# Ledger of designs, part 98: designed miniproteins, single chains, continued (4)

Each design is a single chain, and the fold is of that chain. pLDDT is the mean over its residues in the fold that is shown.

## One batch from the design tools (miniprotein)

Design m15402
Fold by ESMFold2-Fast:
Structure m15402 (fold): chain A 65 residues (1-65)
Amino acid sequence: MELTREQLKELIQELAEKFPEKITVEQAEKIRKLLQEKETVSEEEVLEIFKDNPELLAFVKEKLA
């Protein structure tokens, strides 16, 4: 599945609402890069950003299913 920039922004907003302060500076920078450099983002690219946080990864998988 591919996400538009708008869908990725909505996903990140939901993550920030459900898990305040759980998104690291490194993860935020990777998201910023994807939004600036990509017209669409794959599900796999989004999951890769959150791979080191099982709680965030599970939430993202649930939202993308």
Scores: mean pLDDT 76

Design m15403
Fold by ESMFold2-Fast:
Structure m15403 (fold): chain A 95 residues (1-95)
Amino acid sequence: SAELEEIVEETERRLLALYNEAARRLSDPSASLAERQAVRDETLARMEAVIAETLARMREAGVPEEEIRRVEALLRRAQATFDAELTALIAQAAA
């Protein structure tokens, strides 16, 4: 449905916005390793909350469980990609 497509697109935009904010914060050359790791941990926790909220909204909207599982897999792949990218940025700053 159009509503489902809008929910997914909004969620993808929210995850990307969280990643972009974290990447900007990690570009601060004065940040310590501990501060960089805290940015990553905070960002991943916020992404987890966004994904959980999205899945709950889909269930409330009556989306079939099989379709919810497919969307969850998509969002989890995006989360894993962002986690890897943030980890790489921290490693580059520590080198």
Scores: mean pLDDT 88

Design m15404
Fold by ESMFold2-Fast:
Structure m15404 (fold): chain A 71 residues (1-71)
Amino acid sequence: SATTAETGALLLRHIEEMREQLIKLGKEDAAKKLEELYEEAKRMLEQGAPLSTLVEIAREAEKIYEEALKE
């Protein structure tokens, strides 16, 4: 649905923005992990996966981002 596509796009954007911040901070390993999660989320969205799956991927990306910021 349009609402699912819109929410999925926002979740992908959120992961992309976190990845961009990690690159700016020189956190290359964490940025690579977020790139992998972005590609996974993008593939899942293209396959029509439920929003719950995309949310779990975004939550994992947030966890990696938060841990990288503590270092």
Scores: mean pLDDT 84

Design m15405
Fold by ESMFold2-Fast:
Structure m15405 (fold): chain A 72 residues (1-72)
Amino acid sequence: MKIEIERELETTTASVEEVVELIKKNLEDQGYEVEKVEVEKLSDNEYLITVTAKKVENGEEIELVIKLKFTK
């Protein structure tokens, strides 16, 4: 099973690194293994963060892809 979540986040207080760490910790707390984190700078104020994580339930692999557009 593959689950994709797309969200936009605007903040003036959090860094891209803090947002990435928060996502990773949240996923690991839910039993996911973080496979890949990609950060792409789109402009001076915009970043695209893509996190890919996997979990095994009932012998099936669940792939979760989170795409977050971060605007500062």
Scores: mean pLDDT 79

Design m15406
Fold by ESMFold2-Fast:
Structure m15406 (fold): chain A 85 residues (1-85)
Amino acid sequence: MTEVLEDEFEYKGAKITIKVTLRRLDPTTVRVTVTVTVTFPDGSVKVIVREAVIPDDGSREGRARLEGAVGDMVRSMLEEVEQML
């Protein structure tokens, strides 16, 4: 099973699109792929991709841990994007 989450916003004149793909590998593990696409004001585009395998047994606690890990990955990637702007 694959779940896709997407968000977009503008920051310092750049358009930032965040795409999170959650792919269940087995009943207890999920592969998280975070793709951040930055479209700069000059029309140039950069893409940053990070991936992790997170334990998630489908419980409420597992989902909370997964969401926390995704949030940490996104925050780290956005800090990298801010260094480019």
Scores: mean pLDDT 80

Design m15407
Fold by ESMFold2-Fast:
Structure m15407 (fold): chain A 118 residues (1-118)
Amino acid sequence: PPPSAEEALALAREYLNQAEQYLNKGKQALDQGKYDEAIKYLTEAVRYARAALDHLRLADRLGAPKEEVRAGLERLRQLLDEIIEVAKKLPKSDPRAQIVLQQASALRDEVLAALASL
């Protein structure tokens, strides 16, 4: 069956937690000079951030409280801001680093649009 508003919010929170965990792994790998590992973890962080946005939008459509959707979107915006700042520290010579930065920036624009529509 399609998820309820409550289930969509719960999944969004779970995906936000996964995105944060992968961001932290990416930061640790970057600090250790493990750039390939850092790119891999930041790519996963962006994928989970995308899943979080999709479920926050679903929760809003299913009638979740706007305050809870807004809180989730604000957390997602802050997380994407941090992913972008970490991605900027990756070697500029690696095209995969630029892809992560572009994907995170595009997703951040979508989050800002979602916040504006609440």
Scores: mean pLDDT 91

Design m15408
Fold by ESMFold2-Fast:
Structure m15408 (fold): chain A 90 residues (1-90)
Amino acid sequence: AADEIEKIFLEALKKPLEEQLKQISPELRELLLKAFEELNLEEEEKKELAALAVALQHAVEKGLISEEEALEQLKKVIESIKLKKEKGVP
């Protein structure tokens, strides 16, 4: 369950960004692309967010979380990154 989600996240990090984006729902993809436009993310940060979205998508498909919960979790991570960038933390 949770360990499987972590494994999916780590495996997704090894893939190109374009491949990660193909593995997620349109709703998760739209949220990621909006964050990429608004937050001026580094390539590593983009890959980490996309890998998280892939792991969340897998959790939804396995019935571990709802699609709404997956969107909420991704939004929380995006907000955390935004706050860190506003405070000048790498």
Scores: mean pLDDT 78

Design m15409
Fold by ESMFold2-Fast:
Structure m15409 (fold): chain A 96 residues (1-96)
Amino acid sequence: LVTSLIQQINEIIEQLSNLNNSSSPHVQNAISHLKNAQSALKEGNFNKASESVEKARVEINKLPESPLINAIITNLNEIDQDLGVLTLKEAVEKVT
């Protein structure tokens, strides 16, 4: 599951890097936040990973609308759902 999320985030980083406006601060900031999310996932810090993905989404939403940007947002929504499940499991384990 965590390995799958890291791979999905890497695919989004590659898609962003190949955009015609990849030198945009918003694209670069999104890539930076996604790399932070990958690091957090490797450390098992799912809350930090979720925060980093959300920051990346905020930056991506500032980009002009396109089919590729819409696909990236859809993929980020799927990652958020999986991260939400992981953060909930971590919270339950800490309470018990």
Scores: mean pLDDT 77

Design m15410
Fold by ESMFold2-Fast:
Structure m15410 (fold): chain A 77 residues (1-77)
Amino acid sequence: MKYTVVITGLTRGQADGLASLAARLGATATITEGDQVTVVIEGLTEGQARSLGLLAQGYGATAVIYADGKEVETYVG
């Protein structure tokens, strides 16, 4: 099963850092700037998704984990 993490409330520098980490994990990261910086990371394992969610929470950001398009877990920083 592949997991997706949607992270909001990061600085651009934090978003770039998480995108680089995701790339090293073999995942795909997309950064979108609007009212807030959003990072969507796809192609993760469950453990990788949870680790990235906890990192985002540590930054004071919100991370929502999806499996098969369904929300399975949320971390609020």
Scores: mean pLDDT 83

Design m15411
Fold by ESMFold2-Fast:
Structure m15411 (fold): chain A 73 residues (1-73)
Amino acid sequence: SVEELLEEMEKTFEEMEKAVKAGDYDSAFKYYQKLLELLRKMVEQGYEKEAIEWVQKVEEKLLKILEEVKKAM
């Protein structure tokens, strides 16, 4: 269901943020891969609007995470 996918995405994103703050970029990368898989599943199931709205909601935090990962690589 969309609720189950959204819950998994929120949980995965929080774990990714935690890993980045801890400097654990290996774990952060794994959570990033899982997040992309969940986003793909939402789109494939017809939940494109919910996927877009969620990404927009976390966009600023996601961009900050990407900058931290880029800085470490």
Scores: mean pLDDT 81

Design m15412
Fold by ESMFold2-Fast:
Structure m15412 (fold): chain A 123 residues (1-123)
Amino acid sequence: TSEIETLLDKAEQALIAGNFDEARKYLKEAEKHLKGSRNLKLQLRLGLLSTALDVKEGKPNPLLPLWKGLLYHALDDHEKAEQELDIFKKKHPELYAYYSLTLPSVKKLIDPEEAKTLLQLMN
């Protein structure tokens, strides 16, 4: 377990508990440690948790339907995944083209139990 994984675990626990200020502090610290890193799994988890925090704080996030689509794919809920990805594609077609090439690879990096928790936080 890396120091970054521990920070992301603490951020997730803080989000679940409703301690959004604490979650933000852990996410900022994790981001500092990930700066310049090419660890896609940890970068993906940081992005997912940051998006969940944005949703809980009422902040707009243009990548929200993309992240929800990936989380539904991780749960094998392909129907809901396609609905979310279609919303993203219609609103942001150029961004969808950019991310579409990585979607099959990143799905494999998402834990299904964490995906369920994150979807509950994002809805």
Scores: mean pLDDT 82

Design m15413
Fold by ESMFold2-Fast:
Structure m15413 (fold): chain A 63 residues (1-63)
Amino acid sequence: SAAERAIAAAESGDREAAREAAHEAGKQGYSGVSSAVLMGLRAGADGRTAAAGGREQAEKGGA
């Protein structure tokens, strides 16, 4: 899913791919993962921290 791609891209440090996939995930209804990844990246968190937030939201059924 786009949510899984956003988490994977953030984990690998590909911020551009992570942002693109997170926006797509939000459009697909995975708003929790989208918000966690995008907010983490915008707040200046590293990609691993943004990915961890996205993963936590996915575990709560956000993906």
Scores: mean pLDDT 76

Design m15414
Fold by ESMFold2-Fast:
Structure m15414 (fold): chain A 99 residues (1-99)
Amino acid sequence: SSEKEKKKNEILRELSEEIGPLVNKIVDLLLETDPEKAKELAPLFLELSLALANGDFDKALEIIKKLKEKVKDNPEVVKLLDEIEEKIKEAKKKIEEIE
């Protein structure tokens, strides 16, 4: 169990390192193009960060789905959210293979 926990924590750390820059890029793009939308979505980005920190991938994916619906008319932001979604799915699969 200790070895599995170490591997799980490594996967979560790597996911955080990959997703962090993508979330920052989304926030920067929204602040530049639609500051009111950035403000509206700030609570969802906080929930996403908490879900990812807790390894709650199903909740993280639901938050991504909500974010994509809110920004559906911004294809650049949708593309970045698609990248985040795929990274979360990959991390979930890796953890399921350990557990």
Scores: mean pLDDT 86

Design m15415
Fold by ESMFold2-Fast:
Structure m15415 (fold): chain A 47 residues (1-47)
Amino acid sequence: SVDEKVAQLQKEMDENAEKGAKLVGTQESVDYYTRMLTNLDQMQLVG
């Protein structure tokens, strides 16, 4: 389900936030995953 995929992305965001903080910071990671979550919401409407 889409909800399960969203939970998986949130877990990946936690892991990538640690990596992102070393390079640029968590701000870009948050923005990126916010966009991905919005895209998943659209997928739920069509799929």
Scores: mean pLDDT 65

Design m15416
Fold by ESMFold2-Fast:
Structure m15416 (fold): chain A 110 residues (1-110)
Amino acid sequence: ISGEEGVELGRRGERLARSPDPEVAREGAELALRAASSPDPEAAKAGARAGGVAMGSPDPEAVHNGANAVGAAGLSPDEEVKKTAIEAAKLPAPDPAGQAGGDRTAKGLE
């Protein structure tokens, strides 16, 4: 998958992984693993974050796939991806404050 597609998969995986529905959370974890396995660092970071969310699920399969997503990102040659995987492994959900940093503030100017 392309970097942009991988980031979108990771973001979608994160939303689904937050669901209290086990099947929806499991789907989110599967998308997280696909994104985390991307060679694109941004996609792999998005997958790692989604995997961390899935590890907070009450569904054991979602937790297992979430852990696999974090593990896959942790094997990345990119140091920022590895750092994101380590942080994701410690959190049942991503830090909302960390997400507020302008995914859409391409005002790149700032």
Scores: mean pLDDT 73

Design m15417
Fold by ESMFold2-Fast:
Structure m15417 (fold): chain A 86 residues (1-86)
Amino acid sequence: SAAQAHVAAMAGLIARAGDEAEPALRKFQELVGKAFQAASDGDIEKAEAYLREATDLAVSAVPEKADEIRAHGDAAIAELRKQAEA
């Protein structure tokens, strides 16, 4: 999905930051999994909260890419909202 593409872009940015960012990448993937599970359950508010938490974690892991990460996070949330409204 388009939301998954934006999430994959954020995950790639964390992965490229190096081995020290590996714990952050694992936590990011956990939060993303919870977000998509909440969306599947119809809880879009909870899904959005998990994606915002994942985005903030990614920014903390790669602060030099904060604006790019936030743009992907916001786009992922917008795509989940669009799917819920359809």
Scores: mean pLDDT 85

Design m15418
Fold by ESMFold2-Fast:
Structure m15418 (fold): chain A 62 residues (1-62)
Amino acid sequence: LPSAEEQADEAIATVRELREQGLYLSPGGAGFLGGAVWNALVAAGQFDKAAETRDELFEIAK
C-alpha cells in the first residue's frame, strides 16, 4: 500500500484534476475523503500534513 503521505498527495491531485474537468466533489464526499486522509496521516504522526490536506480538499470541493 502507498504511504499515508503519498495517499494524501494523490487525493489532492485527483480532486484538482476533477475540478479542471468541470466536476466537483460533493460536501459529503469531501467529508468522507478528508476524514479518511486525516485518520491515515494522524496514525502516521503527521498532524500538520493532516490538517493542511483536509482543509485543501474542502477548499477545492467548494
Scores: mean pLDDT 67

Design m15419
Fold by ESMFold2-Fast:
Structure m15419 (fold): chain A 80 residues (1-80)
Amino acid sequence: MPKSFGLDEEAEAYFNSLSPEQQAKIGGLLLEVGLELNLFYSDNPDIIIPLSVVKEVVANLDDEEKAKEILRKYFTSQLS
């Protein structure tokens, strides 16, 4: 597979504590934004998503575009 991103240990524990519906939605948003920003291509570095970013996305899951913008800002900061 092309390179992907991971969660840090605390972010993974928090994510696994969420409902299946929240997990699926977050996973879909991560995949969509990751594809938009070409994060899965082999020349991109592996990106670790911290607990703070996962919590901010969860807080904004009712506004999908805001949740995507949070992820875009984080990923863009990691690529700069």
Scores: mean pLDDT 74

Design m15420
Fold by ESMFold2-Fast:
Structure m15420 (fold): chain A 109 residues (1-109)
Amino acid sequence: AEEAAERSLRGGEEAGRKGAEAARAKGEGDREKAREKGEEAERAGREARRAGEEAGTEGARRGGRGTELSARAARESALSEPDHVGAAAAGASAGGAYASGRIAAKAAG
């Protein structure tokens, strides 16, 4: 339970950080980096969700699911057509992933 809660916390924080990096890369026109960071964010989000389920508390499960959904949105934004107009949308997705990661961190406590 405790180890699972810690893994959910770490996964949530990683998902948020990688989501923010993906949004920045997309804004800079670095399509390859945006894709890589978006995929890393989604993987971290899935791990946070899995660990949250394993931790077994309602808060941990909700936090993990929120992180996964936000990280997936960040990855989908990063994988969309490489256009500079999408940078604001990518930033919003990254912000969501970060916020969800922080919620997962609090829920794991």
Scores: mean pLDDT 69

Design m15421
Fold by ESMFold2-Fast:
Structure m15421 (fold): chain A 99 residues (1-99)
Amino acid sequence: MEEINKVLEEALKKVREIMKEQGLPDEVIEDVEAWLRDLFALIIELSKTKSKEEVLIYGEFLARVALLTLKRKYNISDEAFEKLYEVVFEALEKIVELL
């Protein structure tokens, strides 16, 4: 539990830093952070009834869809998108492994 919270908070910090570097407004960054917290809460809930493999597949799908929407809406560069995706997916894999 404590280790999962550490992974989540470190991922949120990195995502915030990347988004600030891209010049996104604080309100947008806060909305994305809230969405990521909800995503990871959902992943923890899904892990109670689904396999680790299924949880990872669903989590990756949801993360990709949301990040692609963000990329298109705010015209985020491919490089920044890849950095955001890598941070979120690495955190997802670590959290699923700890479940």
Scores: mean pLDDT 80

Design m15422
Fold by ESMFold2-Fast:
Structure m15422 (fold): chain A 66 residues (1-66)
Amino acid sequence: SLEDEIGEALALIYFSIAKLDYKKGDYENAIKTYEKALEILNSLSHPNQDLIEEVKKFIEEAKKKL
């Protein structure tokens, strides 16, 4: 659906922002922004499960830096 397409695109934008925070060494903000991407994906009717798993892995990697 268009809602799922827009939601996934927005989640990808947050995912990209979180990766930039991670590259800057801002692991706390990276985690929060990754979690925002997950919230968006989990709100969709037909979420991209592979993307959800990828974002979760990035969160765990960022948590190891704290």
Scores: mean pLDDT 90

Design m15423
Fold by ESMFold2-Fast:
Structure m15423 (fold): chain A 70 residues (1-70)
Amino acid sequence: MRPTPEEMRDLAEAYRKLAEAARNDPSLTPEQREAIVKAAEEMARHAEAGDYEGFLEASRRLVELQQAAD
């Protein structure tokens, strides 16, 4: 359940790449791009710091944004 420091580092890298992909995706609206980039960057920041609780809070926000869009 609790990820290792190495797993948290991998998560930080994955979410940084997600934010980069969103910045470079011309099919997203400016609002969608901003929301995805912000959420992914916050998740990456918490993961890099080893802050699993902060990572979970940021992930809940991303899930809520996805559910609100559908």
Scores: mean pLDDT 77

Design m15424
Fold by ESMFold2-Fast:
Structure m15424 (fold): chain A 73 residues (1-73)
Amino acid sequence: SMVKIEVKESDTVEEVAKKLEKEAGAKVRFNADRSLVYIEHKGNGAVFDSSAPFKDVIDELKKLFPDVEFVVV
C-alpha cells in the first residue's frame, strides 16, 4: 500500500523532507547552514537545495520515493 503525503504548493524541499522523515521513514540530514538536505530512502539517496520549491524537484523525489503518493493540497 502506498503512503500518502500531503504537500502544499508553497512547500519547500525542507518542509517536504521533514514530512517524509516522519511519515515515510526517510533519513534526513542537513548541512551546517541548512542550505542543503540529504534525503535517503530504502538505500537510495540524493542531495537537494533545502529552499527549492517542491514543485521544482517533484520528479526527482518521486523517483526516490516510488512507494509514496504526493498529494498537492
Scores: mean pLDDT 86

Design m15425
Fold by ESMFold2-Fast:
Structure m15425 (fold): chain A 96 residues (1-96)
Amino acid sequence: MKEVEEIKKKYEKLIEDMKKRREQENAHFDALNAQLLAEHPTPGLQATLDEVRAVFDEIYEDMLKDLEEAKEKGLTPEEERKVWTERSLAIIEHHH
């Protein structure tokens, strides 16, 4: 059960890193869009850029939710894989 705290800490770091990366990506996207709108003021461009932004925001929110749920459960693919490997080895040893 001590491992659950370490797993939660790993997820907290992953979530924090993801949030920081998203903030940087959003800032870059906003700057690029502002430049595009200034250099190429085409009717409908703003609406297209807004739609693209909304799709990426939904994907980000879904990914964030999945990480938050994994943190709450304290489970990792690494832990699951380790348990499965240990069980497989034990079965092989007992079926000699």
Scores: mean pLDDT 71

Design m15426
Fold by ESMFold2-Fast:
Structure m15426 (fold): chain A 86 residues (1-86)
Amino acid sequence: SGKEKREKIKEELEKGLKELPKVLAENNKESVEKQAELARLALNEKFEEFKELLWKELKERHPDMPEELRKEAEEKLQELIEEIKE
């Protein structure tokens, strides 16, 4: 059903965001909250833009973030997007 499918997508997105490096979540709670908002937006309509919006937000909030953490976050988001699209 549509409700069950939406709930599964939401759960997978929330799981992916929680699995982002702990250091990222601890550095700025506002950034984490924005990530959750972008995930909710993607679930409703802007699925294709989810990765780009979150990536831009991370860039703005954490300009000093190590490249390794940025790559990890981008990779996890891409995996979630591809899984949901399938």
Scores: mean pLDDT 60

Design m15427
Fold by ESMFold2-Fast:
Structure m15427 (fold): chain A 72 residues (1-72)
Amino acid sequence: DEAKKLFEEGKKLSRRGDEAFREGRYEEAVDLYEEALSLLKQALDIEPSKEIKENYDRTRRNLDRALDAIRR
């Protein structure tokens, strides 16, 4: 299932973004979260599921936090 593959890859990138954020690598975290959101959006466009939407929304909030960190 293409949507499942996109969702799994999006989750991996989101987790890598979380790791980069924890390490203070905010620019890298932004790039990873943006890529994760792109994959999660593609998964949602194929199969809109509550779980994928929740992961998308969480990743969006994390992206905003990382952007705030580099613009402070």
Scores: mean pLDDT 88

Design m15428
Fold by ESMFold2-Fast:
Structure m15428 (fold): chain A 68 residues (1-68)
Amino acid sequence: VKELIEKMKKLAEEAARALAAGDRASALKKLNEVVDIALEIAKIKGFEEGLKVLAETLKYTQELIKKL
């Protein structure tokens, strides 16, 4: 699970960079991959943990975008 969370954070950083570059298609693709990983965490640890990790990753993405 820890490796999945780290992968989600990397995808969030890539999505923020794509948005900064004006590449909305790449940003959407990366965010879809974040959701897919959150669903995988939900299968392993249950729905509440998957939802919590997704919410935290989205907040992290928002913080990265605000710093642009």
Scores: mean pLDDT 80

Design m15429
Fold by ESMFold2-Fast:
Structure m15429 (fold): chain A 86 residues (1-86)
Amino acid sequence: DKLDEIKKKKEEVKEKLKKLADQGKQAVKTYLSGDQQLVSDANKALDTASEDGKKGRQQLLELGDKYPGSSLFRTAAAGVEKLLEE
């Protein structure tokens, strides 16, 4: 059943997106903890990416534009895009 294969693949992508979000949150806490608003915005974008990869990727790209001194947001957005292309 092609629908079962598609569902299984979507579940695998969802698990990978959640792992990426958890890793991103740990990196934000480690490297960016001096800015509470940046940490809050980053955690929200990563949570969104774990639930809706396309929306979360867009939010991460917007954060990359607002905080150009940090490569974390662009790296996380690229990771989300790669998982969605699978």
Scores: mean pLDDT 79

Design m15430
Fold by ESMFold2-Fast:
Parts: C-alpha cells; structure tokens; sequence
Structure m15430 (fold): chain A 98 residues (1-98)
C-alpha cells in the first residue's frame, strides 16, 4: 500500500541526503547531487534495498557523466575525476548502510 512506499522513502531519505551532500562536497555539482538523491529515493520506492538503491544512484551518476563528456559539456578527464568522487561518496554511504 501507500504506507509501505512512504516508509521506504522515510528510511532512505537520510542516506539519499547524505549521498547528495557528499557528491556536492566532492564535485561542486548541485545538479549531480540532486540526481543521486532522486535516484536513491526512486530505487527505494520500487522496493530496492538501501544498499542497492545507493549502487543504482552511483550507476545513474556515472552514466550522466559519460553522457556529458560524449556531448562535449565536460572533458573525459573531468568525467573520470567526477566518477571517482561519486564512487568514494557512495562507498562512504554504503559503509553506513551496512
């Protein structure tokens, strides 16, 4: 029911916010931070575990960074550095979720 979805969002929200905060701190990119928060909450709503929701958000962010590089919005080197920062942020949150 709706109550189960709300509970999953409430349980995931602190971790989604922390991942977004860490991504923003490491990359300076508020858009990327918003994207990972949205991705965690979306995965949690669909019934994913918190750990899998964070891994999903990491994958979405990495895909977006590759897309930006392929379109010439950022360099491939900038994309690789940002992906490393996202991976580090996700690893910190995963340690807290485990």
Amino acid sequence: GWEEIVKRIEEAEPYAERLAERVKERTGDSGLAALVKFAVLTAAMSGESLEDAVRYARGIARTELDRLASRGVITPEQAEKAKAAVDEAADEVLREAS
Scores: mean pLDDT 87

Design m15431
Fold by ESMFold2-Fast:
Structure m15431 (fold): chain A 74 residues (1-74)
Amino acid sequence: SEKERKEEIEKELNELLKEVHQERNLPTAMSFANAQDAIDFLKTLLEEVIRKHSDNTELVEYAKQKIAELEAKG
């Protein structure tokens, strides 16, 4: 359900950050006041990935798709 989908998105993003930003771990102490704050944070990370890896077409396409999914949700 929604909790399961949230955990899956967090796992995908953590894996992406592991590959793309080996030294950047999401702080385990980072808590969000609400779903919108979490979505805004995730969108910001995805936009940063697009900006830094604009030459990686597959990564950029994946990030754009995820942003579109997050916008449809919030």
Scores: mean pLDDT 62

Design m15432
Fold by ESMFold2-Fast:
Structure m15432 (fold): chain A 55 residues (1-55)
Amino acid sequence: SLADMIDGLETVRDTAVKTLDALRASGGDPSVIAQVEDTIATLDRRIAELRAELA
């Protein structure tokens, strides 16, 4: 279902945010940090689109 898909994407996003926080705390590679930030932005866009479908 759309709700299950949103839930799955939100779980992936939460994991990505935790990864980003860990990379920032450890002084990770800026290019890797940028890739994770882009991934989160893409997930946010997709979640918003799916949420609009439910409304």
Scores: mean pLDDT 87

Design m15433
Fold by ESMFold2-Fast:
Structure m15433 (fold): chain A 79 residues (1-79)
Amino acid sequence: MDMEGVGKALELAEPYVKEVMRRGEELGVPATLITAAALRIIGEAMDLGSDTSLSDEELEARIREIAEEEIRRLEEAAE
């Protein structure tokens, strides 16, 4: 496991995790769904960080895509 890559991916994921949590609170979804969304972003970031072939820019782009998907899931849960 590439600990440096994982640490960098988690650092890049932090603002997106905070945004997903904020968005979930705004939507009034259950705290368990917000926590699950945050944990999915963290888990995916750790997996991406283990891939030493990805640049920091590529890591951030993929983390952003995952966060956008999780926000869409929270929006669907709120409807």
Scores: mean pLDDT 80

Design m15434
Fold by ESMFold2-Fast:
Structure m15434 (fold): chain A 61 residues (1-61)
Amino acid sequence: MTEEELRKIADEAGVTLEQARKAVEVIRDNEGLSFEAIVERIAEAAGITREQAKKIVLALF
């Protein structure tokens, strides 16, 4: 994933580039979890809302 792709995802979700990077790391490190579980993990780890976390996941898929 390029920095340009991360920036686009961050902008669409209304989060910082750093928060988007943390979200991608959580997805990578927690492959095999349900959609609901990964969203909760991202929200907690990146310090963002569940709605913002859902937008990031949907933008990646």
Scores: mean pLDDT 80

Design m15435
Fold by ESMFold2-Fast:
Structure m15435 (fold): chain A 95 residues (1-95)
Amino acid sequence: MSEFEKKLIEEAIKIMEDMIADGVPLVEATREAIWYVAERYSSLMSWNPDVKRKLEEVVKETVEKLDKNPDMSEEEAKELIRETVKRAEEIYKEY
């Protein structure tokens, strides 16, 4: 796992945790963290349509998993964030 990937996981989880502390539901806080990850990678490669398309697929799949499991624990949500960053990093490294 790259240093950038590790830092982005820390930032995304912090966003989720800060939102939950402010009273935002876990599902909504996690969705925002997932979108933050996608936006960070899209910003690095904003002019590459292939990266954007693949990132949109990752976000869609991850959000669908989240929406199907409203009883998801915070630890399961953190794991989804880690998986999202890992998948996004793998896409980014192909370019």
Scores: mean pLDDT 81

